# Ledger of designs, part 100: designed miniproteins, single chains, continued (5)

Each design is a single chain, and the fold is of that chain. pLDDT is the mean over its residues in the fold that is shown.

## One batch from the design tools (miniprotein)

Design m19471
Fold by ESMFold2-Fast:
Structure m19471 (fold): chain A 61 residues (1-61)
Amino acid sequence: SEEAKEEVEFIEKMVAMNYSPEDQEKMLEKQRRNTANAYIELGKKQGKTEEGEEKAKEILG
C-alpha cells in the first residue's frame, strides 16, 4: 500500500538522522496515530465519519 511505502521511507529517513531503533519505533507509532487521526478528521469533514473511523482502525491494526 501507499501507506506502507511512506512508512519505509520515514524509517530510512530516521536511520539517516541516526535515530536509535527504539526512537524509530516510537516515532513510527506517532506517525501511524497522526495518519489515523487525519482520516477521522477527513471523514468528519466529508460527512463520512464511520468510513474515516474504519480506515483509522485499519491503520492502527
Scores: mean pLDDT 78

Design m19472
Fold by ESMFold2-Fast:
Structure m19472 (fold): chain A 95 residues (1-95)
Amino acid sequence: MVEEYEELLRQILRDAATNPEAVARVEELARELADEYLAGADLAEVLARMRAIGEELGVPAAGEYLAELLEIRVNKDGEKEEALKRAEERVAAEL
């Protein structure tokens, strides 16, 4: 489970570096992952892995964006929508 999404996440983040549409794919993937991994994965560990993969691929903003999306989805925290928007802008600047 975790290994499968890490491989997919690495591919999405690599695509983000060369594909301007990658931000939308990152967002969609994060929503799908939130629904699945909420069922049994340790949230803090998953968030840390998303951030680590982003740093490893040279796109830390994209990894942070995924982590913020998952955390918001889990906690249903509307206040973090502004943080998501800022993360989106940082991903666009990073690409």
Scores: mean pLDDT 61

Design m19473
Fold by ESMFold2-Fast:
Structure m19473 (fold): chain A 71 residues (1-71)
Amino acid sequence: GEGFERQLAEIEEEIRERAEEVARKTGKREEAERIVEEYRREVEEALEKGSPQLILEAYRRARERLRELEE
């Protein structure tokens, strides 16, 4: 299971780095941080439900929210 756990950590790091970039460019740090927190919560719920698909959906939503925040 360690490969999956490492991939989840890498994806969270990607979202966190993207959020930091958006916060730096837009000044919307609190909003970017909330998107990261929402992603983390959604991933935790997905893991409790045993659904990798819900993790993918959480990832897509976080990326979309960060893109919208940058616009």
Scores: mean pLDDT 84

Design m19474
Fold by ESMFold2-Fast:
Structure m19474 (fold): chain A 97 residues (1-97)
Amino acid sequence: EEEQQRFIELLGRADEAGARAMAEKYVELKTEEYSKFPGSEQLIEEARKEAEDALADPQKFGELMKKVNDTDPEKANEIVRAGGEAARAESARLLAA
């Protein structure tokens, strides 16, 4: 259907906003955790690199989220909530335009 392409594009924009917010929240939580250590800068940079790689590859994104959930389910829930909130905000913005 012709409308299917428009729907996919709209969904893609919301999903992109959500995925980006999830990646940013992951880096934020890792920064908070690692900032207490003297060697934290390298660990924080590695966390940013992992987030960037995950955003470029849906399989890596899934693997990263699984790792977080297996290690700390509360952090995984915070990340997912941040993504959902960002996706909803982007959808509302697009619908208001």
Scores: mean pLDDT 75

Design m19475
Fold by ESMFold2-Fast:
Structure m19475 (fold): chain A 78 residues (1-78)
Amino acid sequence: DKASLRERLTALVKRIQELAMKLADQGRSREAAEILRRANELSRQFQKALDAGDIAEAKRLLAEMEQLLREAERALAA
């Protein structure tokens, strides 16, 4: 279901944005900006995949977004 995949991506992006704001608050603004740029790029690719009906590619991009979330969490935990 495209709607379900879109909702999952939206939740991941929101969480990544929250973590990036926390990184910026710690004086790590350049790292925060890089994470946000990568999230925006993945979001654009995901929308293109959904528009093309490429569900397998959309799921792969969702997994990359989940990996980016884990990277942001690790950065804050360090």
Scores: mean pLDDT 88

Design m19476
Fold by ESMFold2-Fast:
Structure m19476 (fold): chain A 81 residues (1-81)
Amino acid sequence: SYKEKLEAVKADLAATAAQIAKSSPEEAERLALEAGKKALEVIEELRADPSGKPYADEGEQALGEFLAQAGRAVAAKLAAA
């Protein structure tokens, strides 16, 4: 279902955020890019059907929050290095 796809995206983003916290700046950037690309592919699939639009919108919000957090984490790691 669309809800299950959205929940899987959110779970993957949360797991990746936890890994980013433990990673080097270069590894953190790579993980953020890979997770973001995978999330975007699922969000695009959800948006293809009008019934999926609310789930796509929520997925975009979750992805935006993830990317903002990942960017801050990378910046903090670079400042600490």
Scores: mean pLDDT 86

Design m19477
Fold by ESMFold2-Fast:
Structure m19477 (fold): chain A 77 residues (1-77)
Amino acid sequence: AEAARRAIAEAERLLAEGRRAFEAGDLQTAVEKYREAIRAALEAYALGMDDPELRARALALGQEALENLRRAEEKLA
């Protein structure tokens, strides 16, 4: 549980950093941070095991990071 909560906090931090980079026009940094956020969210989901609330939060963070990643990649193309 503790490891899953730390991974969720890490995903939230990385997602926020990616969003700030995107708003600043630093699309390369935004892409990197969103990819890291997706990885952290996947770790949180795996570590959540028998905690459906932590798993749901990890899934939601991963989906949000993936959506933001797609938008950042579209602007780079």
Scores: mean pLDDT 85

Design m19478
Fold by ESMFold2-Fast:
Structure m19478 (fold): chain A 94 residues (1-94)
Amino acid sequence: MEIEVEVDTVIEAAELLAKAAALGAQSGEEITLRIKLPRDVTFEVRVEKVGDRYVAIARARDPSGRLLSRAVAVTQPSGEVEILYAEEFPPSVP
């Protein structure tokens, strides 16, 4: 499945990617998201099976490789996907 979304924040994009990855792993479906943001961001997504659940971690980085946001999503036994953790890192102010 391919989905195009526009979001206002990097944390929202990370949460959507984590949920899509966890859901895709559970359903056996490949889900591709095209995310439009007002800045250049690279996303890294990792999925792991833990017991009867799937855990997906999405990390967002700026062009220098600095971590901007992290989101962790998990599948529930009911088939729902839940965000366990979402974190946004403020810009370093000199």
Scores: mean pLDDT 73

Design m19479
Fold by ESMFold2-Fast:
Structure m19479 (fold): chain A 80 residues (1-80)
Amino acid sequence: TTVEQVIKAIEEFFKKSGKDKITLEDIPELRKVLEEAGVDQETIDAIVSRLEEKIREKGYVTLDEAKAIAIGVVIELKNK
């Protein structure tokens, strides 16, 4: 999994959905988009977990927040 691969998948999801914000209801479709983009299951699970935590904290996640979380996850998993 690459940072570019994950960023592109997230950007395409937001663009296709026409949404500026995602909620817990959007997580299954985002997971599917990441899987179709070839993101590995460990990375998908880590991204989803952190997104769900942020949504529980503030009610939603923006495109920029989702991208930042995804970048952080990919970097952390590559450095293990």
Scores: mean pLDDT 81

Design m19480
Fold by ESMFold2-Fast:
Structure m19480 (fold): chain A 81 residues (1-81)
Amino acid sequence: SSLDANLRYAYTMAQLLRQEAERRNDAELAAVAEEVLGLVKEARATTDPAEKGRLVQEALERIRAALERFHPEGRVELPAL
């Protein structure tokens, strides 16, 4: 998939995770959302496509780990696109 699409996805997912963390008063989930936002900002700041891809992959892995950790029997569902 394209880096731009993955960056948009990671940003959108981080925003949704932040909202979900606020609803649950879940400080760990809030911290993960902030970490993902930080990775997206770093990816946008870098001009090296290889580094950008690595940062995007890291953001996606953090999102996946958060969903598996905090919702092991299910996942936070995104709104219909």
Scores: mean pLDDT 78

Design m19481
Fold by ESMFold2-Fast:
Structure m19481 (fold): chain A 78 residues (1-78)
Amino acid sequence: EKERLALSAVLNALDKEISDITKRNAAAQAVIETFEKEGVDREKIVEAVRNALKEAGASQEEIDRATKAVEDALKKVE
């Protein structure tokens, strides 16, 4: 299933880029909820990650790295 592969790729990207467990869990939860509601919508998934990390107190540099990694992961499963 494309959704399962995309979800796995995104979660792996977040796991690699975010060492803080609280920030990682917030981003992962936002991604899972976005996949359930919107499916594989790259722009919405990236925005959900950005918003979750911002709320969890991540720096702009952390947000930029994580969102880029998520975008790259989603591109590879196209």
Scores: mean pLDDT 82

Design m19482
Fold by ESMFold2-Fast:
Structure m19482 (fold): chain A 86 residues (1-86)
Amino acid sequence: SAIVLPLAIRDEREAVLLLVEMIRRSSSTAPITLVLVDAGSTDGAVEAARAGAAELPNVTLVIRDLPGASPEEARAAAEALAAALA
């Protein structure tokens, strides 16, 4: 089965870069769907996620923009979308 990872972000570029690096270092060929709900990042976090996913052939990136969402709302949206994709 594919791994589905829900992630809710707001100005979390360094965390996104770390996650991409962890996936790269895993050397796993297992399919990973990264579900990214962005609550209005302005630090380049979404661009970092797109660039990282483009370099990782086993990663599918699904992005949902939810500007102004609270952390709880963004997390709930990411979890709901991930459940629909599992």
Scores: mean pLDDT 84

Design m19483
Fold by ESMFold2-Fast:
Structure m19483 (fold): chain A 73 residues (1-73)
Amino acid sequence: AREAFLKAHEYALLAAKYAYEGDIEKAKEYIREAARAGGLPVPDLSGVKTPEEALKAAEEVAKAAYERYKAAA
């Protein structure tokens, strides 16, 4: 619950950082790690080609992890 959310949030922040730096492949890996840490389905990132798309995917995973944490509280 809380630990899973915090870990997912940490990975989502790393994904956002790499997206801002233009490292889309690292951003995608951290999005997958965020989903795994949060106990969420790993999203299909095959279509993610731009920093903006990677940022959106990272935000979606962070939001899903937060909703899961709130539902479990």
Scores: mean pLDDT 80

Design m19484
Fold by ESMFold2-Fast:
Structure m19484 (fold): chain A 66 residues (1-66)
Amino acid sequence: GAGRASDAAGAAAASSGTAGKEGAEMAGQYIYLHNGDPEAAYKGALLGGAGEKGARAAGEGSQRGS
């Protein structure tokens, strides 16, 4: 489990590069604007160009942390 999470995060960052950073920043701003809602992270990442799979991962990761 843990090793795969680290590998997935590294692969996502490497594969997305600038797009990954932009998606993360947009997700963070969307969370802030929408009271920390995990769904806002999903929508923010999607709008930032992360696509549905990237957005889903962002929302799921946020929810996993509680």
Scores: mean pLDDT 56

Design m19485
Fold by ESMFold2-Fast:
Structure m19485 (fold): chain A 100 residues (1-100)
Amino acid sequence: MTEEEILREVLKGVVEAIKQRLSPEEALRFAGELVDKVAEKNPELASAVHRLVLELLGTAYRHPNPTLEEFIEAVKRAVERNPGKLDLDKVIEILKEILS
């Protein structure tokens, strides 16, 4: 799988988990399972993806109806924590497509 395909699967999974209104415990378990799958395919990306998933789930937990702008801010925070590991513009593009 390409990096873009991994990011698309991850973001789609996170958005689906948010729509299903998983508990914080279920969301953390889901995040861990998703990161493990990424680590099997691309270990270098796993830490950045873990941070991205946690920032997105945390945003949904704090804001029951999060806006696209709030999700974009979550992506920016994740990228800042792992600079050079994620393409910010590509992540935002994929997220916009999934949320449309």
Scores: mean pLDDT 78

Design m19486
Fold by ESMFold2-Fast:
Structure m19486 (fold): chain A 91 residues (1-91)
Amino acid sequence: SKVEEELKKKLEEVEKAIERANEVLDDESASLEEKIKAVEEAIKALKELLKFLEENKEKIDKEFYEKLKASIEGAIAQLEKIREELKKKLE
């Protein structure tokens, strides 16, 4: 379905952004600014996926929707905490 194809693309965007954030966070040579930017890009990708799910909730299995939404919201909260900790070190 069109929704399934769009969901797959959004999931791939999220996967790439999270992989990038993990690589930069694990890189001892990366600046705090680079780490913050990578985390912000991952948060952005997750929020775009969340918006897509909310806009298409009636076309997605309810149990799958609720589990994926909870997972995304948890990931966003964790990354926002990491971002705030990094910003405090920058100041």
Scores: mean pLDDT 88

Design m19487
Fold by ESMFold2-Fast:
Structure m19487 (fold): chain A 100 residues (1-100)
Amino acid sequence: MLAELDEMKERAKRLKEQGKKLSKHPVVKDLGDQAIQGAEGAILSSDLAKKYYLLGPENEITFKDYFERAQAGIETAERLLKEAEELLKKKEEEEKEKKE
């Protein structure tokens, strides 16, 4: 469990860095910003899940809630990053097809 929580946090940190790169592009800035928010939520939820896991079995429900929130945040960030990449690809193709 602790290794899984650490892995989730590192995954969320990588998604945040990808979101920061996309936020530099005007076309996908909003998607990049939302991906950063999802990733930051996942980082926070992973830390809180670890805290409640270490506090013991009486906190298992709270741990599970934060663990599920961390998973949801990662999934949201990954989806938004994919949407941003697809939008950039479409815009690049549109610009290639436009004669002056």
Scores: mean pLDDT 82

Design m19488
Fold by ESMFold2-Fast:
Structure m19488 (fold): chain A 57 residues (1-57)
Amino acid sequence: GKYPRLVRSWSTLPEVDFPALPVPLGSDEARAWGQEQGERFLRLHEEELRRERERLE
C-alpha cells in the first residue's frame, strides 16, 4: 500500500532487501558475506535516519 505497515515512523527500521547468498553455505566466503551484509545493513540504517533528519531540518 501507499503507507506500508512496517514504516509508520522515521525511527522504524528501513525497508532493506537482503541479497541472496551467492556462495555455498558454510564456506569462509559465506561467513565473510554475512558479516559484510550485517555491516552494510547498519550503515544503510544510519544513512536512512540521517537523511530523514536532514530532510526535516
Scores: mean pLDDT 60

Design m19489
Fold by ESMFold2-Fast:
Structure m19489 (fold): chain A 90 residues (1-90)
Amino acid sequence: EKEEIIERAAEKGEEQGRELARLARDPANRARLEEELKEAEALLAQETDPARKRALELTVEALRRALAGDEEGAAEAGRRLGELIAEHAL
């Protein structure tokens, strides 16, 4: 039931993306999320594995969208990240 595992991971990723956007609305959380974004961008710059690179690209996208107040964009990036992680057993 690989399809069920992937769909559950996608749903979880979508929920996590929405939660990031909600957290970003509180100024107390923004500094931490901005630091997480910098860390993810630094890891992305050094990553050579294609699957991990794609996962980091989606992580960066989710954080950027969340910090921009784009809850739906953050949710979509999270969904794609969840799918990718489940498909590649990252």
Scores: mean pLDDT 86

Design m19490
Fold by ESMFold2-Fast:
Structure m19490 (fold): chain A 63 residues (1-63)
Amino acid sequence: SGIAEQRQALKASLSPELQKVLDLIRKGEPVFEKLTPDERKQLSDILVQEGLLRAREHLARHE
């Protein structure tokens, strides 16, 4: 399926600092207050793509 590789590739497209913020968000911690608008947009775009990958994975398991 390559979904795990795609998730890792999405994370690797971010700066090391944003990768740490993404890891905190994945753990359920809201850490947006220190981000610039551009960083928030990049992180939001990645989270949307990860959400779509997760939804596709779940649908494939149930169909």
Scores: mean pLDDT 71

Design m19491
Fold by ESMFold2-Fast:
Structure m19491 (fold): chain A 100 residues (1-100)
Amino acid sequence: SREDLIRRAIFLESEATILAIRVYVMIKELQKKQPNPSAAQKQQIASLQAQADEVMDLATRLHKAVVDKAPDEEIEKLIKEMEAKIAELKALLAEMSQQL
């Protein structure tokens, strides 16, 4: 139902915010551990930030679609894209946590 789609959208927006905070904390911890990061470490930090930014952009677009009363199909597409990007970012965070 549309009500279920809206609830799922709100839940994913909350997940995106929590995930962005987790990325911020991870980057700060990596910077503390490696004050002079290698090129590879700089690229990993940049990738974390880029993926967090992408998830937050999707959250903003999903929020706008809900507010603008976009069709169910558009909201469902954004939900699926966001779930996929959240899963990718969670996997990257898990990999990076092994470097702490």
Scores: mean pLDDT 88

Design m19492
Fold by ESMFold2-Fast:
Structure m19492 (fold): chain A 78 residues (1-78)
Amino acid sequence: MEEKEKKKLLEEVDKMLKETNDPALQSVLEQIKEAIKEGADLGSIKTAIELLKKDPSSPSNLVSASIFIISGQIEKER
């Protein structure tokens, strides 16, 4: 069920936020958290989180994560 998956994703994002001191990464993680609360596509959110876990310091991964967040928000408006 979607609600159980949302809770797990929020817990993962909260953990990452507590473990990082990088303002840029914190900003992207806050965007993910907001998108989950707004009902964005969970597949897009999972992809964004996995990219950030793979290399959280990569500017390319930060940009890609932001794109997946925006894409997930667009999908919910259909």
Scores: mean pLDDT 73

Design m19493
Fold by ESMFold2-Fast:
Structure m19493 (fold): chain A 69 residues (1-69)
Amino acid sequence: MVEELKKKALELASKRFSPRQLKAMERALEQGVDNLDFKKLAEELGLSPQTVRNAVKEGLRILAEVVDA
């Protein structure tokens, strides 16, 4: 059940965000935000740490909308 909701959230995000930003969202949904090193993830994906934080926040917002639907 939770995995299907995560897939739905990432599918909705894919209409608005780049593949690299989607990868950041996917990592946050898999590991939890508290277990993420935003700086290392930004370096791995070639994004700024602020871009990664914004992508993660938007991914969680979309997930909440999918759960409430």
Scores: mean pLDDT 77

Design m19494
Fold by ESMFold2-Fast:
Structure m19494 (fold): chain A 80 residues (1-80)
Amino acid sequence: SKEEVKKSLLSELLKELKKLKEEGNIDGAIELVEIALDVAKKYNLFSEEEIKTLEEALEVLKKEKDVEKAIKLIEEIMKK
């Protein structure tokens, strides 16, 4: 189902972001979220609100370099 695909993609995104955080790889985290956001928009996998949250996570990474805050924002999508 669409919901199962979303959950799987978000789970993999979070797993990879946590690894990149441990490595201190901010540029890798930015690239990963950009790719995830492009896929989400292109294939209409997420709601408008969920896309907005992913965009906010990307903004946090680019401006604040805070991978943990970005992870927490993405985890909010998983809780819905």
Scores: mean pLDDT 83

Design m19495
Fold by ESMFold2-Fast:
Structure m19495 (fold): chain A 65 residues (1-65)
Amino acid sequence: GPRGFDATKVKEAAPSLGALLEDGKVYSAEEVAELLTREKGIPLRLALGLVRRYEEEAPELTVEI
């Protein structure tokens, strides 16, 4: 099924990324990329690439929705 980033897991393992996420929520890759663009000024296309790399290198940060 579809997977998303678990805010609790991200906050524990990657606190700088996790600071953008609200406790108890699960975020799609697109939602995390939009937060990186809004809060950190990263262009959306680069933010999407960064988030997809997190999915590849740290799949333990994601859960099934």
Scores: mean pLDDT 84

Design m19496
Fold by ESMFold2-Fast:
Structure m19496 (fold): chain A 70 residues (1-70)
Amino acid sequence: MEEEIEKLVEFLRENLDDEDTTLALQLLLTSLTAEEAGMEEVAEQNRAWAREIAAQSPRAAKALEELKKA
């Protein structure tokens, strides 16, 4: 969990120049923290929103794909 959050924060720092990518990564971070807190609905909702942004932004899609490989 800590390692996943750390990597996600690093990806955020590297992508601050792109609003859609930053938002998608922030939503994914929120989903991870919500999941740890037992807030299943909030986690699912934030993951869905992140995927929606990735569908509209090739850069966001690529960033999410890279994060999954980590």
Scores: mean pLDDT 78

Design m19497
Fold by ESMFold2-Fast:
Structure m19497 (fold): chain A 57 residues (1-57)
Amino acid sequence: SDLLDRVAAVADELEAETGVASPQAIADRLGISPATAQRYMREVVSRELGVDVTSGV
């Protein structure tokens, strides 16, 4: 999704500039809610791994 790519790019930029990428900072940059930013951050992590890692025993 377009938003997923934007969240990933903003997160990388914030991490480079401030050392952390918070959902609030991403939300402020993109004009979305912090809850939406947090959800997309989870999707970015899943995309990077290419798998859905569960703690299943």
Scores: mean pLDDT 73

Design m19498
Fold by ESMFold2-Fast:
Structure m19498 (fold): chain A 61 residues (1-61)
Amino acid sequence: EVEEILAMTPEEAKAKRDEILKELGNESYKKAVDRVLELTGGDPKAAAIAALAIKRHNEEA
């Protein structure tokens, strides 16, 4: 849930992002999350939310 990530510390959000990206195993998803970091000035919660959104989209497909 997005609300869970928003309640995390920056360090917890980074760990959650890394966990999701490792599960996805696709370099294109890592690049998409890296772009979110660029656009948000390095916001780890925004990056974690982006990774979660990609994971949910893949699970629905």
Scores: mean pLDDT 77

Design m19499
Fold by ESMFold2-Fast:
Structure m19499 (fold): chain A 81 residues (1-81)
Amino acid sequence: SMEELYEKYRKAAEVLREFAEKNNLSEEVLKTIEELIELIDKRAPLEEIERKMQEALALIARELGDEAMVELAKKIREVLE
């Protein structure tokens, strides 16, 4: 359902926030994740949420690189199972 999809994005966004805070990522990353959470909480169109999620992931990848993205993907998978 659409509500289940919003719940999954919300869980993923929380994982992104905790990961960013643990790795002391830039305020730009944290702000982008906060904007993502706000879009999810207001039930914005999925296309907007997906675009913001992609923006957040791209910023994290630029700061930490591929090895960190593998770790992040595992953490997201764990909360979605």
Scores: mean pLDDT 87

Design m19500
Fold by ESMFold2-Fast:
Parts: C-alpha cells; structure tokens; sequence
Structure m19500 (fold): chain A 81 residues (1-81)
C-alpha cells in the first residue's frame, strides 16, 4: 500500500541521515523528503519535491544539463510511483 511504502521510505531516509558517510547534498534532499512527508504531503508530492531539488543541485554543480536532470527526474518518478 502507499502508506506502507511511505513508512518504509521514511525509515530508510532516517537511516541514511544517521550515516556519517552521507554528503551535505544527500542530507538536504532526504531532509526535504522527510519534511514534506511529516507535513502531510502525499508520497507523490514529497518525492516530486525531493527529486526537483536533486535535479537543481545536479545542474548547479555542472553534473548534468537541465534537460538531462529533468529526464532523470521524470524517469525516477515513473519508476517509484
């Protein structure tokens, strides 16, 4: 169920934040996801917000073009939802 998937993702995200190996960027993306879920956003809304933020980080750091980041975001949403 969507509720069970939301709970599992929240658990994995909290475990990831506890890792000393998590980068500042990884923490920011995961923290945004958790903040949206705790605020009552749907799983889709929370994932979209986190993936949008991640896409912007990739573009700002020169890792991906805007088009590549947007394509990756849409693929991730389609596979997770």
Amino acid sequence: SAAALTEELRRLAEEGLASPQASADQRAVVELLLERLRAGASLEEALRAALDYHAELLVEKGIASREEAEEARERALAELL
Scores: mean pLDDT 76

Design m19501
Fold by ESMFold2-Fast:
Structure m19501 (fold): chain A 68 residues (1-68)
Amino acid sequence: SAEELLAEARARLEEVIARLRAGEISPEQARQEFQKIFEELMRRLPAEHAAEAVALFAELARRMQEVA
């Protein structure tokens, strides 16, 4: 379902932020992982849910910038 895809993407993005916070990855690597997750989500997600994906990534990208 779209809800499951969005929840999975959120969990993966939060894991990237946690790894960045722990110093396990660089800010550049974190941005690359965010881009990969976004592209994978957009390929699988029905078009009617695209706005929800964009909003999710905007939220998590702001949180990532606060950590870096």
Scores: mean pLDDT 86

Design m19502
Fold by ESMFold2-Fast:
Structure m19502 (fold): chain A 62 residues (1-62)
Amino acid sequence: SMMEELRKKIEQELIDFLSKLPSLTPELSQKVRSSSLEESLELVKKHTKDGEELVKRIKKLL
């Protein structure tokens, strides 16, 4: 459906955005790219203090 296609695009864009955060190591960035959105959010939350607030904001938009 169109809603499913939009959701996939949003998830892909969010994962790409998260993978490009400067506080992530190249290894963590690669792991984010190969993970689900939920796993990627958890990785960002775990490895940065600012990431916790970012993840909360993103989850409110989903």
Scores: mean pLDDT 80

Design m19503
Fold by ESMFold2-Fast:
Structure m19503 (fold): chain A 80 residues (1-80)
Amino acid sequence: MAEEENKKSIELVELLGAKLSKLSRPPTKEEFLKMLDEVAKENPELKDAVDAVKAEVEKSQEAFDYVYGVIQLELEKKAL
């Protein structure tokens, strides 16, 4: 079960990374929350993971900045 949860988290980060890579600038918190909603609509199996990330991002601007930073680092690792 833990391995499947980890795979869903990796898939969510990859899908968010793909959407973020199409932007010419960093998203606002509101734009990022909209991207999370779009990922959940396109990938219903990830809805629980999306809801958890959305709840974290909604807590504060600093929480959003942290989550966005982690995803950007993941994208940079894949570009190498």
Scores: mean pLDDT 75

Design m19504
Fold by ESMFold2-Fast:
Structure m19504 (fold): chain A 88 residues (1-88)
Amino acid sequence: SMKDMQDDIIAQIQALLDQKASVKDIIGELNQRLLEAIKKGATTEELQAVGDEILALLKERKVPEEDIKEIKSAIDSMIELQKAIEDG
C-alpha cells in the first residue's frame, strides 16, 4: 500500500541519518523511492505528504538548513514530475 511505501521511505531516511550518510546518498535514495512510488500510482498529494514528513524529520534530526534546502529541491522535482504525469 502507499502507506507501507511511505513508512518504508521514512524508515530508510532515518537509517541513512543514523549512518551519517551524505546529502548525495540521501537524495539518491529519495529519487529512487519517490520514482518507485510514482510508478506504483502515488498521487501528487501523497508525494507532498511524504515530502513534508521527511522535511520535518530532517529538522528534528538537526540537519543543516543548506542540506535541507537541497533535499527539498529534490523532493519538489519528484512532485513536479508526478504533476506533469497527472496533467497528461
Scores: mean pLDDT 87

Design m19505
Fold by ESMFold2-Fast:
Structure m19505 (fold): chain A 71 residues (1-71)
Amino acid sequence: GDEALGRIAGAGAAQKLAAENPEAVGDAQGEDVEAEVIERGEDTVTGRATVNGAEAVGSADLEQALKAAGF
């Protein structure tokens, strides 16, 4: 449940983090990125991605995130 949603919500945050802080991401490219759900709304889920001391926050559509997670 929550772990899969965290990975999906964190994917958007990780993408932003990689675009804005590519040196901090290094070879991680999402595989070693720590992602978590920080907020669950009615229609959106917000995640945080952290790697090598850099972090970014991104959001995803909750319904699409749930479908992608197999719910």
Scores: mean pLDDT 63

Design m19506
Fold by ESMFold2-Fast:
Structure m19506 (fold): chain A 69 residues (1-69)
Amino acid sequence: AQAAADAVGDRHLPVVKLLNKIRNGEISDEEAAEFLGMTKEQVKKLKEALENDDFGTAGKILQEVLAKR
């Protein structure tokens, strides 16, 4: 059984939804920083990467945040 992988997958779903809200500008940098456990500067860089369709940079920032948890 992949119970641990399933739980991790479920936790990643809210993060994906939040990334879409950041990309659309529906959430503030401060709110996103608190929700993701990042600094405001990191959220701003993530938002800029998403606005420029730089998914490589956006993915790297997200991986760093998730790796620290």
Scores: mean pLDDT 66

